# Designs tried in a protein design run: designed miniproteins, single chains, continued (2). Part 100

Each design is a single chain, and the fold is of that chain. pLDDT is the mean over its residues in the fold that is shown.

## One batch from the design tools (miniprotein)

Design m7488
Fold by ESMFold2-Fast:
Structure m7488 (fold): chain A 86 residues (1-86)
Amino acid sequence: SAKRQELLKKAAEYLRKALEELDVEAFEKAVELILELDPSVDTEGMKEATELLKLLLEAEQKKLPLEEQQKLFEEKKKELEEERKK
């Protein structure tokens, strides 16, 4: 549908902006549009993926060493996995 294509286009534009400018807010808007495209999407899984990607974008914007970025990513991933197991 035209609405679906318009939302996909906007989501892609926000994702591109997030990647090019390391813009966490643009990334969050892209995720919101993706969820609007398919309300049946696993919202919990999407929230976890969003948190992990947001963390990585912020770490990259801060120019943290790769090892520090990986440590933060692994700690957040483990935290989210423990929450999921409850």
Scores: mean pLDDT 69

Design m7489
Fold by ESMFold2-Fast:
Structure m7489 (fold): chain A 73 residues (1-73)
Amino acid sequence: MDEDLAELEESLRAALAHIRELAAAGRREEALALIDRALPVLEAGLAHPDPRVRELARRTLAELRALREEILA
């Protein structure tokens, strides 16, 4: 269970890094598309029974929303 959570955390960190890299390269539409696809999935994670999954979803949502604001600025 904890290893699965750690793998999920690593996957989300890699996804965030990829989105930041796309934005930095001027690939704005691709970065925004990835964010828009991820947001509803993470919002569903806020209702997850495992508090660790809810915390991960909350933190990742905050990061994605911040990235979206950076790209739109």
Scores: mean pLDDT 80

Design m7490
Fold by ESMFold2-Fast:
Structure m7490 (fold): chain A 70 residues (1-70)
Amino acid sequence: SVIDLSELSEKVRERIKELEKKDPKKGALALYIAHLMSQLKASEEEILEILELIEKGDFESAIKKLNSLL
């Protein structure tokens, strides 16, 4: 895999896998965002909140939340 998943918690990895099974494009986006957030030292809870917004298709709120970490 191009993205190293070892830095992500098991709970985050399972959530991404579930999302990818339902919507491969949202799953790929979730994986990329979770990786980026992990590099920014975001908590598991913060990552899961963004993944929930991606699953719902609320990309504006997801971007706003991500920007709050930058």
Scores: mean pLDDT 78

Design m7491
Fold by ESMFold2-Fast:
Structure m7491 (fold): chain A 90 residues (1-90)
Amino acid sequence: SEVESLFYDPEKNKELVERAQKLVDELKKIAGEEYANRFLLAAQAIRLAYEVELWLENPDKPEDEIRQEASRLALEDFVKRMEEEIEKLK
């Protein structure tokens, strides 16, 4: 899964990963692979942004906990953005 490769410990967020991948596949069908791939690149940026914010708020927190929380937040954000984009393209 393309979505699995972008997030830390995807197994811990299996439902969100599967939902996100389904939305990516739907967006590819509607708008093409290149357009969907831009959203996959945005997903990486969103995850890194959450990692930075969480590190700034909790500098003593273990990196694994930061990455796990950032991945969950980014997946939730990514799913919402994908659903909104698909709705706009109908």
Scores: mean pLDDT 82

Design m7492
Fold by ESMFold2-Fast:
Structure m7492 (fold): chain A 65 residues (1-65)
Amino acid sequence: MPVAVGVQGGDQARADERARLAMEASGGSGSIGVSAPTYEEAGRGARRAAEEAGGLGTAAGVDDP
C-alpha cells in the first residue's frame, strides 16, 4: 500500500550507500551463489565494517541535540 509511509529522509539510502561503500572498500566481491555458511560470514563482515564505519562516523558527526 502506498501512502503516508512513502520514501522520506533518505536515511535508508544513506545507510545503504554506506554499507555498499564499506563492502567495496573491504573488497567485498559479490560472489552470488557461494556456500551458504560462507555467505553469512561475508554478510557479517560487511555489516561489521559498515557498523564500525558508521559508529565512528556517527560519533564524529553526531553532535546535534
Scores: mean pLDDT 50

Design m7493
Fold by ESMFold2-Fast:
Structure m7493 (fold): chain A 95 residues (1-95)
Amino acid sequence: MVRRISREEYEKLLEKMKKVEKIAQEITGDKDVRAISGKLAGLGTDEVFVASSKPREELEKYREEIEKKSGMKVRLVDTAEGIALEILASLVEVE
């Protein structure tokens, strides 16, 4: 059960994830925030998932700012969902 991706596309997705993660960390003040590519997680979406332990109501205001600064479509998830998405993304085989 291996999803394959070219090295060039993988590196582009990692760079996008790092950009979203840094922006989210700066906006929320939470260094434990993680950004996961929905495409790397095998979800068939160009959205980036942002995982945080903060209440969803607090994060909703930050979502629009993260999207505007990153230029990426963002979905908020809890930390358990974030861990599951990171595991799925780690199963990608780089060609």
Scores: mean pLDDT 79

Design m7494
Fold by ESMFold2-Fast:
Structure m7494 (fold): chain A 87 residues (1-87)
Amino acid sequence: MSSEESELTVEGLTDEEVNARLRAIGAAIAARLAELGERGDVLGYFRLVREALEAAGIEVEEETTGPSAEEAENMKLRRRVTIRGAP
């Protein structure tokens, strides 16, 4: 797309740190996410991820129903990650 979403760098927090935080959160709850996925609880899966990110001060929009599977794959690019207002 014309608009670039590669500006997820928060002043004082590098892109690498943001990415590491997100990955660390995902890894920490990976087992629980797998359990929810096995149960077919897709909503619970995304809700758990969202709650974990919100607990870290990050607000993420849930994009589960996409028009194309290819777009769903691009969701891994941490699109629409909104860092909740600072304290």
Scores: mean pLDDT 55

Design m7495
Fold by ESMFold2-Fast:
Structure m7495 (fold): chain A 83 residues (1-83)
Amino acid sequence: MEKLKKELERLRKEVEELLKKAEENNDPDTVEKARELLKEIERLEEKGPTEEEVQRLARQVAVLYTSLSIRIIGKEFDEELAK
């Protein structure tokens, strides 16, 4: 239980950072998805998370983070090539 709660807290911080980066990069789709993930984290915190739910959530966070990172890298690469 304590281990799952710590993982859930870590995921919350990652999603909050992801939301901030998405807002800074004007990515409304990622902002919306990050907000949905935060709501799911809150729901799991209230009900008590299972290992499977935490693993599924971690996968969703990783996918969203990877997608945002690829978009940011692409944009930075294009800007660097233009200079």
Scores: mean pLDDT 78

Design m7496
Fold by ESMFold2-Fast:
Structure m7496 (fold): chain A 82 residues (1-82)
Amino acid sequence: SLIERLKKEIEELRKRLEKTADPSFQLGIEVLILFYENLIKQVEKYRKEKNYEDLIGIEGLFDGNVLTREEARKLAEEIRKK
């Protein structure tokens, strides 16, 4: 799931943070961890709202497959028609 992928990314970033002595890189990693933690909260919100269009958009950002709003909408409709 997307939440599991985001949690894994946070874990890997925390491991990188422990190995990093450079304060600028530490700050960058900490900001990225906060970004992913907030993204998990947003994903949980979209799941409660059954907002599959925005969920697909977020997943596409991590997979490098940025879909248009219309492509995400079409895919969400296919998911609903199971």
Scores: mean pLDDT 71

Design m7497
Fold by ESMFold2-Fast:
Structure m7497 (fold): chain A 92 residues (1-92)
Amino acid sequence: MPVKELPASERTRELALEVARLAAERYGVEASEEELETGARTLIAAGATEEELREMKEILKRPDATDEDLKEIIERIMERGKKRAEEELAKL
């Protein structure tokens, strides 16, 4: 359906990019701008909300935050994204 534009505000896109950058920095991953943008688009395509992205950003900014805290949020977003990708592939 051509009406399925990203239902993402400019703020949601900026938050997704910040989350991608912070994740790369925390895990010592050397990511290009293109890779960070791909990560941000993946989060948005998975249906990540501004609230979920802000929560991820706050967790990533805390040096005492555990991988378990991040895993719970990431798994929720990734499972939604996986289902969306499967539905899009089924349309081919």
Scores: mean pLDDT 70

Design m7498
Fold by ESMFold2-Fast:
Formats: C-alpha cells, sequence, structure tokens
Structure m7498 (fold): chain A 85 residues (1-85)
C-alpha cells in the first residue's frame, strides 16, 4: 500500500527525519535477502507484501530526497515483480 505525503509528514513528525531516513535505508538493504527467501519458498503472498514494502520505501526515499535508497528500492521492486510474473 502506497504511503501518502501526509502519512510521511506525520511519520517524520513522530520519529524524526534521521530515524525515518535510517529505516528506509535499512529496509532497502534487507529486501534482497527477504526476496531471495520468498522466491526459494514459492511464497507469492510474501512477495506481494514485499512489493508493498518496496513501494513504501520508494515513497519514503523520494520524500527525503535520498536518490540512492530510492534507486535501490526501485531495483528490488522490479525483482519482486519479475518473480510474480
Amino acid sequence: MKLTDEQLEKLVARLGEDAVRQEARDGAAELPGLIARAVAAGDQALLRRLADAAESLIAMARFLGDKETEKQAEENLARIRAALA
């Protein structure tokens, strides 16, 4: 499920910008391992949940101007979509 700009503003207000930025970076770094596990297990339900997570990470990275994390999350989303096809 895509995060809205309003939801991201509220998240930053609650946790602080640095904490949200770190969570986006950590999430993007963890995705490849989780994707590999889901693919190996044939777990399409987990792959769909990981796609939602990747879309949320893209939204967070874009909101924060973190171009590297945005690119990493987009590459992970493309891998998930390929595995679901």
Scores: mean pLDDT 82

Design m7499
Fold by ESMFold2-Fast:
Structure m7499 (fold): chain A 83 residues (1-83)
Amino acid sequence: PPPPESVGAVFLRRLLEAIAASPDGRLDAAQIQAVLDAVLAEYPNISDETREYLLELVRRMTADGAADEAEVLAAVAEVFRSL
């Protein structure tokens, strides 16, 4: 399976692309979950640790129900700081 950092980078890139394409520059929890589901469909054989890492990113990003670019980047930084 791909390393956690590589899959996390793909997920982050797709979130930022979706935010840039969003009329209000934000993604709600359902939109963020849809991006995660798409990434998991492309990487079905990832490790449990990678899956847990991605779920933690989504949890932090959706804490207030929606996320913009700054909130997505802050969630990624917070998860890396807790490692």
Scores: mean pLDDT 77

Design m7500
Fold by ESMFold2-Fast:
Structure m7500 (fold): chain A 61 residues (1-61)
Amino acid sequence: SALVEQIIEEFREAAKTMSVAEAREALDAVVATMRAAGLPEADIEAFRAAAERVIAEREAA
């Protein structure tokens, strides 16, 4: 969905200036917010997968 794509891109941009620990906290906070907003689990999983990939790229650097 366009909303999930926007959330993923916003996370990716924000994560550029975050530590790995901050990015993990942000991932958990966004997931909690998406659940509270009633977004489908498929959308939440798509976000989580994309965010985990961003964090893994940061850890590899």
Scores: mean pLDDT 83

Design m7501
Fold by ESMFold2-Fast:
Structure m7501 (fold): chain A 82 residues (1-82)
Amino acid sequence: GSDLMRQMMADMLREAAEGAEEALKEKNVDSITREELINYLVSKGYSKAKAEYLAWLADVDGDGIITKEDVERVRKEAERLA
């Protein structure tokens, strides 16, 4: 049902935010490209398809650049849907 879909989306958004935050911290940078995030997630054991989807979710502005502000926006959206 719609409640189950909402919970699944909340879980995916949280996973995307956590993955992006870890990538930024590990690289010690304020921003990362979507391609760099995909490569990071794949290196951590994600499939390419899932990494691409999570990176797309983390790229809130759709500009191909993920910032700490994008991570906060994704995290807040996950909390809103939970």
Scores: mean pLDDT 85

Design m7502
Fold by ESMFold2-Fast:
Structure m7502 (fold): chain A 59 residues (1-59)
Amino acid sequence: MEEKKKKLEEAAEKILDLYRSGATAEQIRAFMDKAVEELGVSREEFLKALMEVSRKKYL
């Protein structure tokens, strides 16, 4: 559980980095789908983590 949370946060940070690098929506979606599959979490859980990471670092 603890390790999955850390990996989920790292994946979310990579998505934000891709967004800043000007990656396309298709590239971001492909990365998200792969991360969801590798971590064994739902897309909803991943999006929730992405929102929390963005909030903590930028708001």
Scores: mean pLDDT 75

Design m7503
Fold by ESMFold2-Fast:
Structure m7503 (fold): chain A 82 residues (1-82)
Amino acid sequence: NKAGEAAKKQLEKALKEETEESGKMGLKGAIEYVEENPLSVEEIKARAEIARYVYETEKSEKGKRTAKIVAEALDKAKKEAE
């Protein structure tokens, strides 16, 4: 579906720009989930909110960077799917 395709595209772009290993693993997992499950706009929204919460509460600069990238990718996908 278009929501899942938008999410995959944005997450793949984020993965290409990510240099931290655990961030790459997280993004790969998110991409696999999107490929296997049809995502609603609501599901993408929920995942974007979780990622935003992580970047707001994360104390490490690497963690903040990765969480922000994931949150931005999912937020863009949500807006494209609406």
Scores: mean pLDDT 73

Design m7504
Fold by ESMFold2-Fast:
Structure m7504 (fold): chain A 105 residues (1-105)
Amino acid sequence: DPLLKARIKGLLSALLAVARVENLSVEPLIKKLEEAGFTELAELIREAYENGVITPELADRLDALLDGLTPEQLEEILKILEEYKSTLSPELQETVETLSRSPVQ
Protein backbone atom coordinates (compact mmCIF):
# COMPACT_ATOMS: atom_id res chain seq x y z
CA ASP A 1 0.00 0.00 0.00
CA PRO A 2 1.78 3.18 -1.22
CA LEU A 3 -0.20 5.46 1.12
CA LEU A 4 0.49 3.28 4.16
CA LYS A 5 4.22 3.12 3.35
CA ALA A 6 4.26 6.91 2.84
CA ARG A 7 2.60 7.43 6.26
CA ILE A 8 5.10 5.13 7.98
CA LYS A 9 8.09 6.89 6.33
CA GLY A 10 6.75 10.37 7.17
CA LEU A 11 5.86 9.51 10.75
CA LEU A 12 9.16 7.68 11.38
CA SER A 13 11.21 10.57 9.95
CA ALA A 14 9.27 13.08 12.09
CA LEU A 15 9.60 11.00 15.28
CA LEU A 16 13.35 10.56 14.81
CA ALA A 17 13.85 14.28 14.13
CA VAL A 18 11.84 15.30 17.24
CA ALA A 19 13.50 12.65 19.47
CA ARG A 20 16.98 13.79 18.37
CA VAL A 21 16.29 17.54 18.86
CA GLU A 22 14.61 16.98 22.26
CA ASN A 23 17.18 14.35 23.41
CA LEU A 24 14.45 11.73 23.88
CA SER A 25 15.19 8.01 23.99
CA VAL A 26 13.97 5.92 21.02
CA GLU A 27 14.70 2.70 22.96
CA PRO A 28 10.98 2.15 23.82
CA LEU A 29 10.19 2.29 20.08
CA ILE A 30 13.11 -0.03 19.20
CA LYS A 31 12.05 -2.53 21.91
CA LYS A 32 8.42 -2.69 20.71
CA LEU A 33 9.52 -3.24 17.09
CA GLU A 34 11.94 -6.02 18.15
CA GLU A 35 9.21 -7.68 20.28
CA ALA A 36 6.86 -7.57 17.24
CA GLY A 37 9.55 -9.26 15.07
CA PHE A 38 10.60 -6.17 13.07
CA THR A 39 14.28 -6.57 13.96
CA GLU A 40 15.65 -5.08 10.72
CA LEU A 41 13.48 -1.95 11.10
CA ALA A 42 14.53 -1.62 14.76
CA GLU A 43 18.22 -1.72 13.71
CA LEU A 44 17.60 0.86 10.96
CA ILE A 45 15.96 3.20 13.51
CA ARG A 46 18.91 2.76 15.89
CA GLU A 47 21.34 3.62 13.06
CA ALA A 48 19.30 6.67 11.95
CA TYR A 49 19.07 8.00 15.51
CA GLU A 50 22.84 7.55 16.13
CA ASN A 51 23.64 9.25 12.79
CA GLY A 52 21.23 12.11 13.58
CA VAL A 53 19.61 11.82 10.14
CA ILE A 54 17.99 9.35 7.75
CA THR A 55 20.64 9.29 5.01
CA PRO A 56 19.72 8.42 1.37
CA GLU A 57 21.23 4.95 2.02
CA LEU A 58 19.02 4.43 5.10
CA ALA A 59 15.98 5.75 3.18
CA ASP A 60 16.62 3.18 0.41
CA ARG A 61 16.98 0.41 3.01
CA LEU A 62 13.71 1.54 4.65
CA ASP A 63 11.90 1.46 1.27
CA ALA A 64 13.21 -2.05 0.49
CA LEU A 65 12.29 -3.27 3.99
CA LEU A 66 8.73 -1.90 3.83
CA ASP A 67 8.27 -3.31 0.28
CA GLY A 68 8.93 -6.80 1.71
CA LEU A 69 6.13 -6.53 4.29
CA THR A 70 2.43 -7.48 4.15
CA PRO A 71 -0.33 -4.85 4.63
CA GLU A 72 -0.98 -6.37 8.08
CA GLN A 73 2.69 -5.96 9.06
CA LEU A 74 2.67 -2.34 7.81
CA GLU A 75 -0.45 -1.62 9.93
CA GLU A 76 1.29 -3.13 12.98
CA ILE A 77 4.36 -0.92 12.41
CA LEU A 78 2.11 2.15 12.10
CA LYS A 79 0.40 1.24 15.41
CA ILE A 80 3.79 0.95 17.15
CA LEU A 81 4.90 4.35 15.76
CA GLU A 82 1.57 5.95 16.82
CA GLU A 83 1.91 4.43 20.31
CA TYR A 84 5.42 5.88 20.67
CA LYS A 85 4.12 9.28 19.47
CA SER A 86 1.39 9.13 22.17
CA THR A 87 4.09 8.97 24.90
CA LEU A 88 5.31 12.46 23.89
CA SER A 89 3.95 15.77 25.22
CA PRO A 90 0.94 17.24 23.36
CA GLU A 91 3.19 19.97 21.92
CA LEU A 92 5.70 17.43 20.56
CA GLN A 93 2.87 15.26 19.18
CA GLU A 94 1.65 18.32 17.21
CA THR A 95 5.20 18.93 15.90
CA VAL A 96 5.46 15.28 14.78
CA GLU A 97 2.07 15.49 13.00
CA THR A 98 3.09 18.69 11.19
CA LEU A 99 6.43 17.23 10.03
CA SER A 100 4.88 13.86 9.04
CA ARG A 101 2.14 15.44 6.86
CA SER A 102 4.39 17.79 4.85
CA PRO A 103 7.92 16.33 4.78
CA VAL A 104 10.46 18.08 2.60
CA GLN A 105 11.97 15.40 0.31
Scores: mean pLDDT 83

Design m7505
Fold by ESMFold2-Fast:
Structure m7505 (fold): chain A 78 residues (1-78)
Amino acid sequence: SLAEQAIARLRAGAAAMIALAREDPRFAGGMLQLGEKSAREIVEELEKQDAEAGRRVREEAERMIAELRATADELRAA
């Protein structure tokens, strides 16, 4: 389904951004912010095509955004 594809895309994108940020912490803040923006854009794009599917993946997107923010905080503290 569109929702399943969006969730897979969100998880893959978040994982990739976190991995890149951990490999080069100098760019961590920018990469994690880009990941957050991309997650929001995926939800907004899906909501335009299928409002119900977009609403259903919003919670997963919020969870991924929280993980990106937590990773940024961790890398800044190090």
Scores: mean pLDDT 79

Design m7506
Fold by ESMFold2-Fast:
Structure m7506 (fold): chain A 68 residues (1-68)
Amino acid sequence: SMEEEIEKKIEEIKKKIEEAIKNGEDPYRVLHLSIEELEKEGYSKEEIQKIAKEVTKFLEELLKKQKE
């Protein structure tokens, strides 16, 4: 289903963000490139917004823990 596909995309992008952080790479760059790929793949604005919201929240929560 589309819901399962969106969930799978969210999980894949979260893993890429975690890998970027572990490798000392810019996780915001990975997030930006992932959003661009969703746009190129023809996802709707609503689907992109849902994915972007979830993965951005995940990234911000990880970064908050690093500042504590």
Scores: mean pLDDT 81

Design m7507
Fold by ESMFold2-Fast:
Structure m7507 (fold): chain A 97 residues (1-97)
Amino acid sequence: MEKDREEVKRLAEELLEKAREWLRENPEESRVHPVREAEPGSPETFAVYVAGPTVDLDGRRYLLATGGARSGSGVSYTVTERVSEDGRTTRTEEFSE
């Protein structure tokens, strides 16, 4: 369990950086990029980054960068950065099973 948590956190953080790089080059385009197995139900470790412009429920535009990973044991970690129109950055981290 502990080793799996460390692995998914490491992978998700690496993928968050890739999402940030995508947004710097492509601020008006969305991307979903799976790195390992594309189906989250596999016993293999799954990893993905997501990047792109999005709109909240109030119609406010922001840029989203997310890195996520899930181990074969079912432990997952997601790290998300939201950059609001005013340039403020918010970071959210979540572990789940």
Scores: mean pLDDT 69

Design m7508
Fold by ESMFold2-Fast:
Structure m7508 (fold): chain A 80 residues (1-80)
Amino acid sequence: LSEEDARRLAEEIEEAAEKAKNAEEALQAIGEVLQKAALAGVISTEQAQEISLAILEAYEKTGTIEAMVEAAREALEKLA
């Protein structure tokens, strides 16, 4: 994963989360962003799974959109 692709994907995740009305909607919207990125070949299926697990863990521990977005950004930085 390139730094540019990671940054762009993080921005798309943040935008999707900002449009969500609650944490559950944010989780679903972010999942859609990751699925589209994997289908487009921007990330691998394994990378999408790692990012999704990080986001799900943040959701389970905090229930906040902010924590999910930060978890996604951190996971993307590790994969870049």
Scores: mean pLDDT 84

Design m7509
Fold by ESMFold2-Fast:
Structure m7509 (fold): chain A 55 residues (1-55)
Amino acid sequence: SMEELTERHIEQLRLLDEVSTRDVTEATAKSIIDHYRKLGRFDSAERIEATLAEL
């Protein structure tokens, strides 16, 4: 289903976020933030925003 595909995509983004959050470029971070917000993952979006602000 579309819901299953979305959940798998969110999990993949979560793994990428945990491994590479601090190493991403500003443009990449903004794209990930927008994607998390569209998926309703506000916690993940805020975490990346906080990391970006520290750079």
Scores: mean pLDDT 66

Design m7510
Fold by ESMFold2-Fast:
Structure m7510 (fold): chain A 78 residues (1-78)
Amino acid sequence: MSSVEEAAEEVAAKAPAEEKIDEEKKQRLISLMNEVLARRPEFQNDPLRVAEAAYEALKANNWEVSEEAVELALKLLE
């Protein structure tokens, strides 16, 4: 839980100003990260990589936590 939240905060802090990640988007990022880790727990050892993949997947899916976003994040981790 804590490491996932810290990784999401790091990605949010690195986002460009035009893609500012507010608290609501950060919660969506954490939710998608948890979905990815539930399906592929081996990535728990690299939470920043999971956060970056989830961030890219959410950007491509209009910040909606959906099955399509989860599948894209999983594909980006390969």
Scores: mean pLDDT 79

Design m7511
Fold by ESMFold2-Fast:
Structure m7511 (fold): chain A 98 residues (1-98)
Amino acid sequence: SSAETVKELVKEALEEAKNLSLEEREELIKKHNLSPEELLARGVFGLVLERGLDAAEADERYEEIVEELKSNPELARLAAVTVLLLEELMEKKKKELE
């Protein structure tokens, strides 16, 4: 049930991120003051979550994912923004349960 809830929140965050314009995604990144390294780190985490990779799969595919994000800056921004939106959704959900 908790794993299903996280999967639903990831899907919701991704759909919201996809509905944002390129300019709106850029504004969110600037608002959170992400460095290029922080954007890449969140991007990796975002793709791992979106693709449903476990810890072993994420470790094995880490270099491949990093290269994919470096080759596609728009994908890196989308994945990073998905993580930012997921963090907001998770915090909101926690407040509803407390």
Scores: mean pLDDT 83

Design m7512
Fold by ESMFold2-Fast:
Structure m7512 (fold): chain A 98 residues (1-98)
Amino acid sequence: APTVTLSGPSTVPANGTLTVTVSLTGSDKEYVIYVLAFDAETGELVASSAPKTVAPGTSVTVTISNLGPAGEYLVKALAFDPETGKLLAEASKTVTVT
């Protein structure tokens, strides 16, 4: 089964740039990934990346330029099958903006 891992800092300065690395394993084909940031308290989508294609066994760096004001954010990496549009794997982490 495909596995997505999401790595990056746990803290970012207010209105700063979040850079994360997304890796795809356990697949022999390409996936399209999106990185989304949600307000952890409200669940509101506050930022999103443009879609990126990730080859199997590789990683891609994704930047969110303005994460938002101080608070907690849930950052999700979502991997979709480009042929079917089906969500196949996701990973998430909490990022604190100080």
Scores: mean pLDDT 80

Design m7513
Fold by ESMFold2-Fast:
Structure m7513 (fold): chain A 75 residues (1-75)
Amino acid sequence: SYSSYTSDQMNQSIRGLRAAARDLRRSGRNDDSDRVMNLVRQAQQALSNGDIDTASQYIDQAIQIVTDTSNSLPV
């Protein structure tokens, strides 16, 4: 198992991603914010169905968007 995510860690990641999406919207990156929020919703649906691997994939995709956006910002 390459994903060591627990449901608690996933919920922490989801909270962080929601905060990041708000920051993206505040910085005028509305499209990136909407993409992150859509992935967060999909991850929550997967978790509610017990699909941990699917939830982890959506969380990882959302983290990638946030990371790529942060690397494009001046500091």
Scores: mean pLDDT 77

Design m7514
Fold by ESMFold2-Fast:
Structure m7514 (fold): chain A 74 residues (1-74)
Amino acid sequence: SLSSREVILESIDSLIKRVQTLGKKHKLPESVLNSIISQIEGIREELRKDPNADVVKLMDKLAGLVREFLSLLR
C-alpha cells in the first residue's frame, strides 16, 4: 500500500543518516561514503517514483549495499 511505501521510505532516510554517522565514526573516505549513500538514495528514488516497483528486489539491493558498507568498517 502507499502507507507501507511511506514507512519504507522513512526507514531508508533513517538508514542514510545511520550510514553517514557510522561512516564518519569509522573514518571512511568521503568519496566512498558518498558513493554508498548515492546508491541508497537511488533505491529510495526508484521506490518513490514507481508505485509498482519490485519492493523485494529493491530491498535485496539495499541489503547488499548495507553488507558492503559494513565490510568497509574497520
Scores: mean pLDDT 84

Design m7515
Fold by ESMFold2-Fast:
Structure m7515 (fold): chain A 81 residues (1-81)
Amino acid sequence: MSEEELFEEIAEELRRIAEDPSASEAVRTLAGILAQEIEKGELSLEELARALGQMAADPSVPEAYRERLRRLRERAEEALA
């Protein structure tokens, strides 16, 4: 999988979180900002992996999203190695 495909997959997951009313307003706002920054090319993969790790560790993020964010972070970190 290319880094471009990985960025798009992460952006899609973040957009889902940003639109999910069960997520807190702060989590939705952060997810929306990150997705927009990916679309603008303003985030490095390293910065994105760090942000995904922070969200995956946040108990206010619904469990299903935390598991997917953790997997996406692992893939981003592998792409950086």
Scores: mean pLDDT 81

Design m7516
Fold by ESMFold2-Fast:
Structure m7516 (fold): chain A 55 residues (1-55)
Amino acid sequence: SEELERLIKENKVYELLLTDPSLTPEQIAEKLGISVEEVQRIIDELVERGILPKP
């Protein structure tokens, strides 16, 4: 359940950034109703896994 919730959040962050790569972590957090810190952790993990380009 926790793993599935994590994957769903990762997918949503990824989809938003595919649609608009200029979105800030604050804007993504507002759109998804989660903390900026959670969004930043997800982005960092996706970058580490090679899914998103390094900033």
Scores: mean pLDDT 80

Design m7517
Fold by ESMFold2-Fast:
Structure m7517 (fold): chain A 80 residues (1-80)
Amino acid sequence: SAEETARLRALRDEYAGLVSKAMKLLDKIKDPEKKAEYRKKLFEIHERFNEAVHNRDLDGAEEALAEMKKLIEEIEKDVK
């Protein structure tokens, strides 16, 4: 529906902001192994989000967005 399309667009916009934040935080990680691990997690979440959006799966998209928020919290704890 038009309403579902509007919600998916809103989720995509919010997700894009979170990805930008995660990328900026990753630039502050000095441990190359930890940085690589977080990048892998980021790409895995990104693939799940893209699949959910493609399938118009609102629940899946919201779950992936929540996972991205959790990843950002983890990266923030390791930034030094």
Scores: mean pLDDT 87

Design m7518
Fold by ESMFold2-Fast:
Structure m7518 (fold): chain A 83 residues (1-83)
Amino acid sequence: SLLEDAKKGDVRAEAGVGAYYATLGYFDKAEEAAKRAEEAGDYFGASIAYSGLSVGYYQRGDHDKANEYSKKSLEYLKKDLEK
């Protein structure tokens, strides 16, 4: 339906906005956006959100979380490219 298609479009936008907010230190919103993108099968959106989380955690000195999110970002990017 038109409403269902609109909701799917919002997932990619929320992932991008979430990635930006993660670089500003708003991690919860980015994590929620990443999971919504995963659930929707938007692997590129998930990759973007996890990339933002990686950068945000790196800037705060949490290199372990930054590395974990970086690996997730790369994994989802690979899944998107294999389509």
Scores: mean pLDDT 80

Design m7519
Fold by ESMFold2-Fast:
Structure m7519 (fold): chain A 58 residues (1-58)
Amino acid sequence: MSVEEAGKELGKLIKAGKAEEAGKLAERYGNVDAEFAAKLVEQGRGDLAAAYLMAAMG
């Protein structure tokens, strides 16, 4: 999965209310600051989590 696809998927999961799956996806990208990304997802900021992951990995 590309970083862009991962970011879009995080946003879709948050929009659908699937916070648990969004958290698992964020944890999968542990090479980035996964704890920070997970907090953004928990706050309903999947858009920011996606932007953070894209910026940090690309």
Scores: mean pLDDT 62

Design m7520
Fold by ESMFold2-Fast:
Structure m7520 (fold): chain A 62 residues (1-62)
Amino acid sequence: EITLKKGTVLYPAYGQPLSSIVLVEVDGKLVEAELLGSSLNYRYNLEKGGYELKRDVTVRLL
């Protein structure tokens, strides 16, 4: 598992913004990750086309 820093942009893996499986950008690649826990502070960033984290969050890479 990894901790994503605030400012990281998350993309819904299955087109569902509340899915536990999200796409994250790691080393310039989009990879699937599982969100750990149910509390996530993020906001959709229209310019980046994804959900920008407002705090550090732990995810499990798949």
Scores: mean pLDDT 69

Design m7521
Fold by ESMFold2-Fast:
Structure m7521 (fold): chain A 86 residues (1-86)
Amino acid sequence: SLLEEAVAAVERTIEAAEAGDLLGAIGYSLRALGIAEEALRLDPSAAPFFEAVQAAIRAALAGDIEAARAALARAREEAARLAAAR
């Protein structure tokens, strides 16, 4: 699903940022945002999910890995809510 793909891309963004691979982190972050934007376009109730993905990416690129992981956990919770509503 788009939600699972976006979460996987956020996880890869955090891993790349933690490893100091800034170019990899940017590449994965653009993928995560693009997929999350598509999910939001298809379902406006995905707005909290999109906000959590943006927060995770912002934190990861700023080097705040703890905040990035917290936002990723929030994105997973929002994805689960969206899946339960279908």
Scores: mean pLDDT 87

Design m7522
Fold by ESMFold2-Fast:
Structure m7522 (fold): chain A 72 residues (1-72)
Amino acid sequence: SMDEALERLKALLKELDNAKTIEGLEKLRAEALELFDELYDRDPILASLAAMLASITDLKLRNLEREKALAE
């Protein structure tokens, strides 16, 4: 349902705030993209929010990967 999709989006946003690992961010990005695919033709606003969440997660992931590469 759409209410479940909104609750899932809220949960992913909380997970993004707490994500500290590459593996955690990769999982969040995948889940956000899956949510986008599920919502694409059903709710364009929630789909856009899921896409934005995936993009923000990807940026965090790339920054963390770069920091980890520089530390080694």
Scores: mean pLDDT 84

Design m7523
Fold by ESMFold2-Fast:
Structure m7523 (fold): chain A 90 residues (1-90)
Amino acid sequence: PPTEEQRREVLSLLLRTMAESFGLDAEEAEEAARNRDWEKIDEIWEQMIKKAEEESEEKAKALKKVYLSIKAVEEGWSKEEIRKKLEEIE
């Protein structure tokens, strides 16, 4: 299983890449992920979701589910909590 440091590196790379893809500040996204600044990460991810909504509701829902999966792993949510949160996105 990945270590805490490996998960942090993956999250930083993921947020940087996603932010770049949506035309957002990649450096800000990477820094927020490394510092686990969830307030800033939430803000950046909400901006990506809003851009995705311009294309389709399904793309926005997919992005919401991806973010929920990231938070679940990072915050150690139970399987039951993950399932309930996923159902709320539908």
Scores: mean pLDDT 79

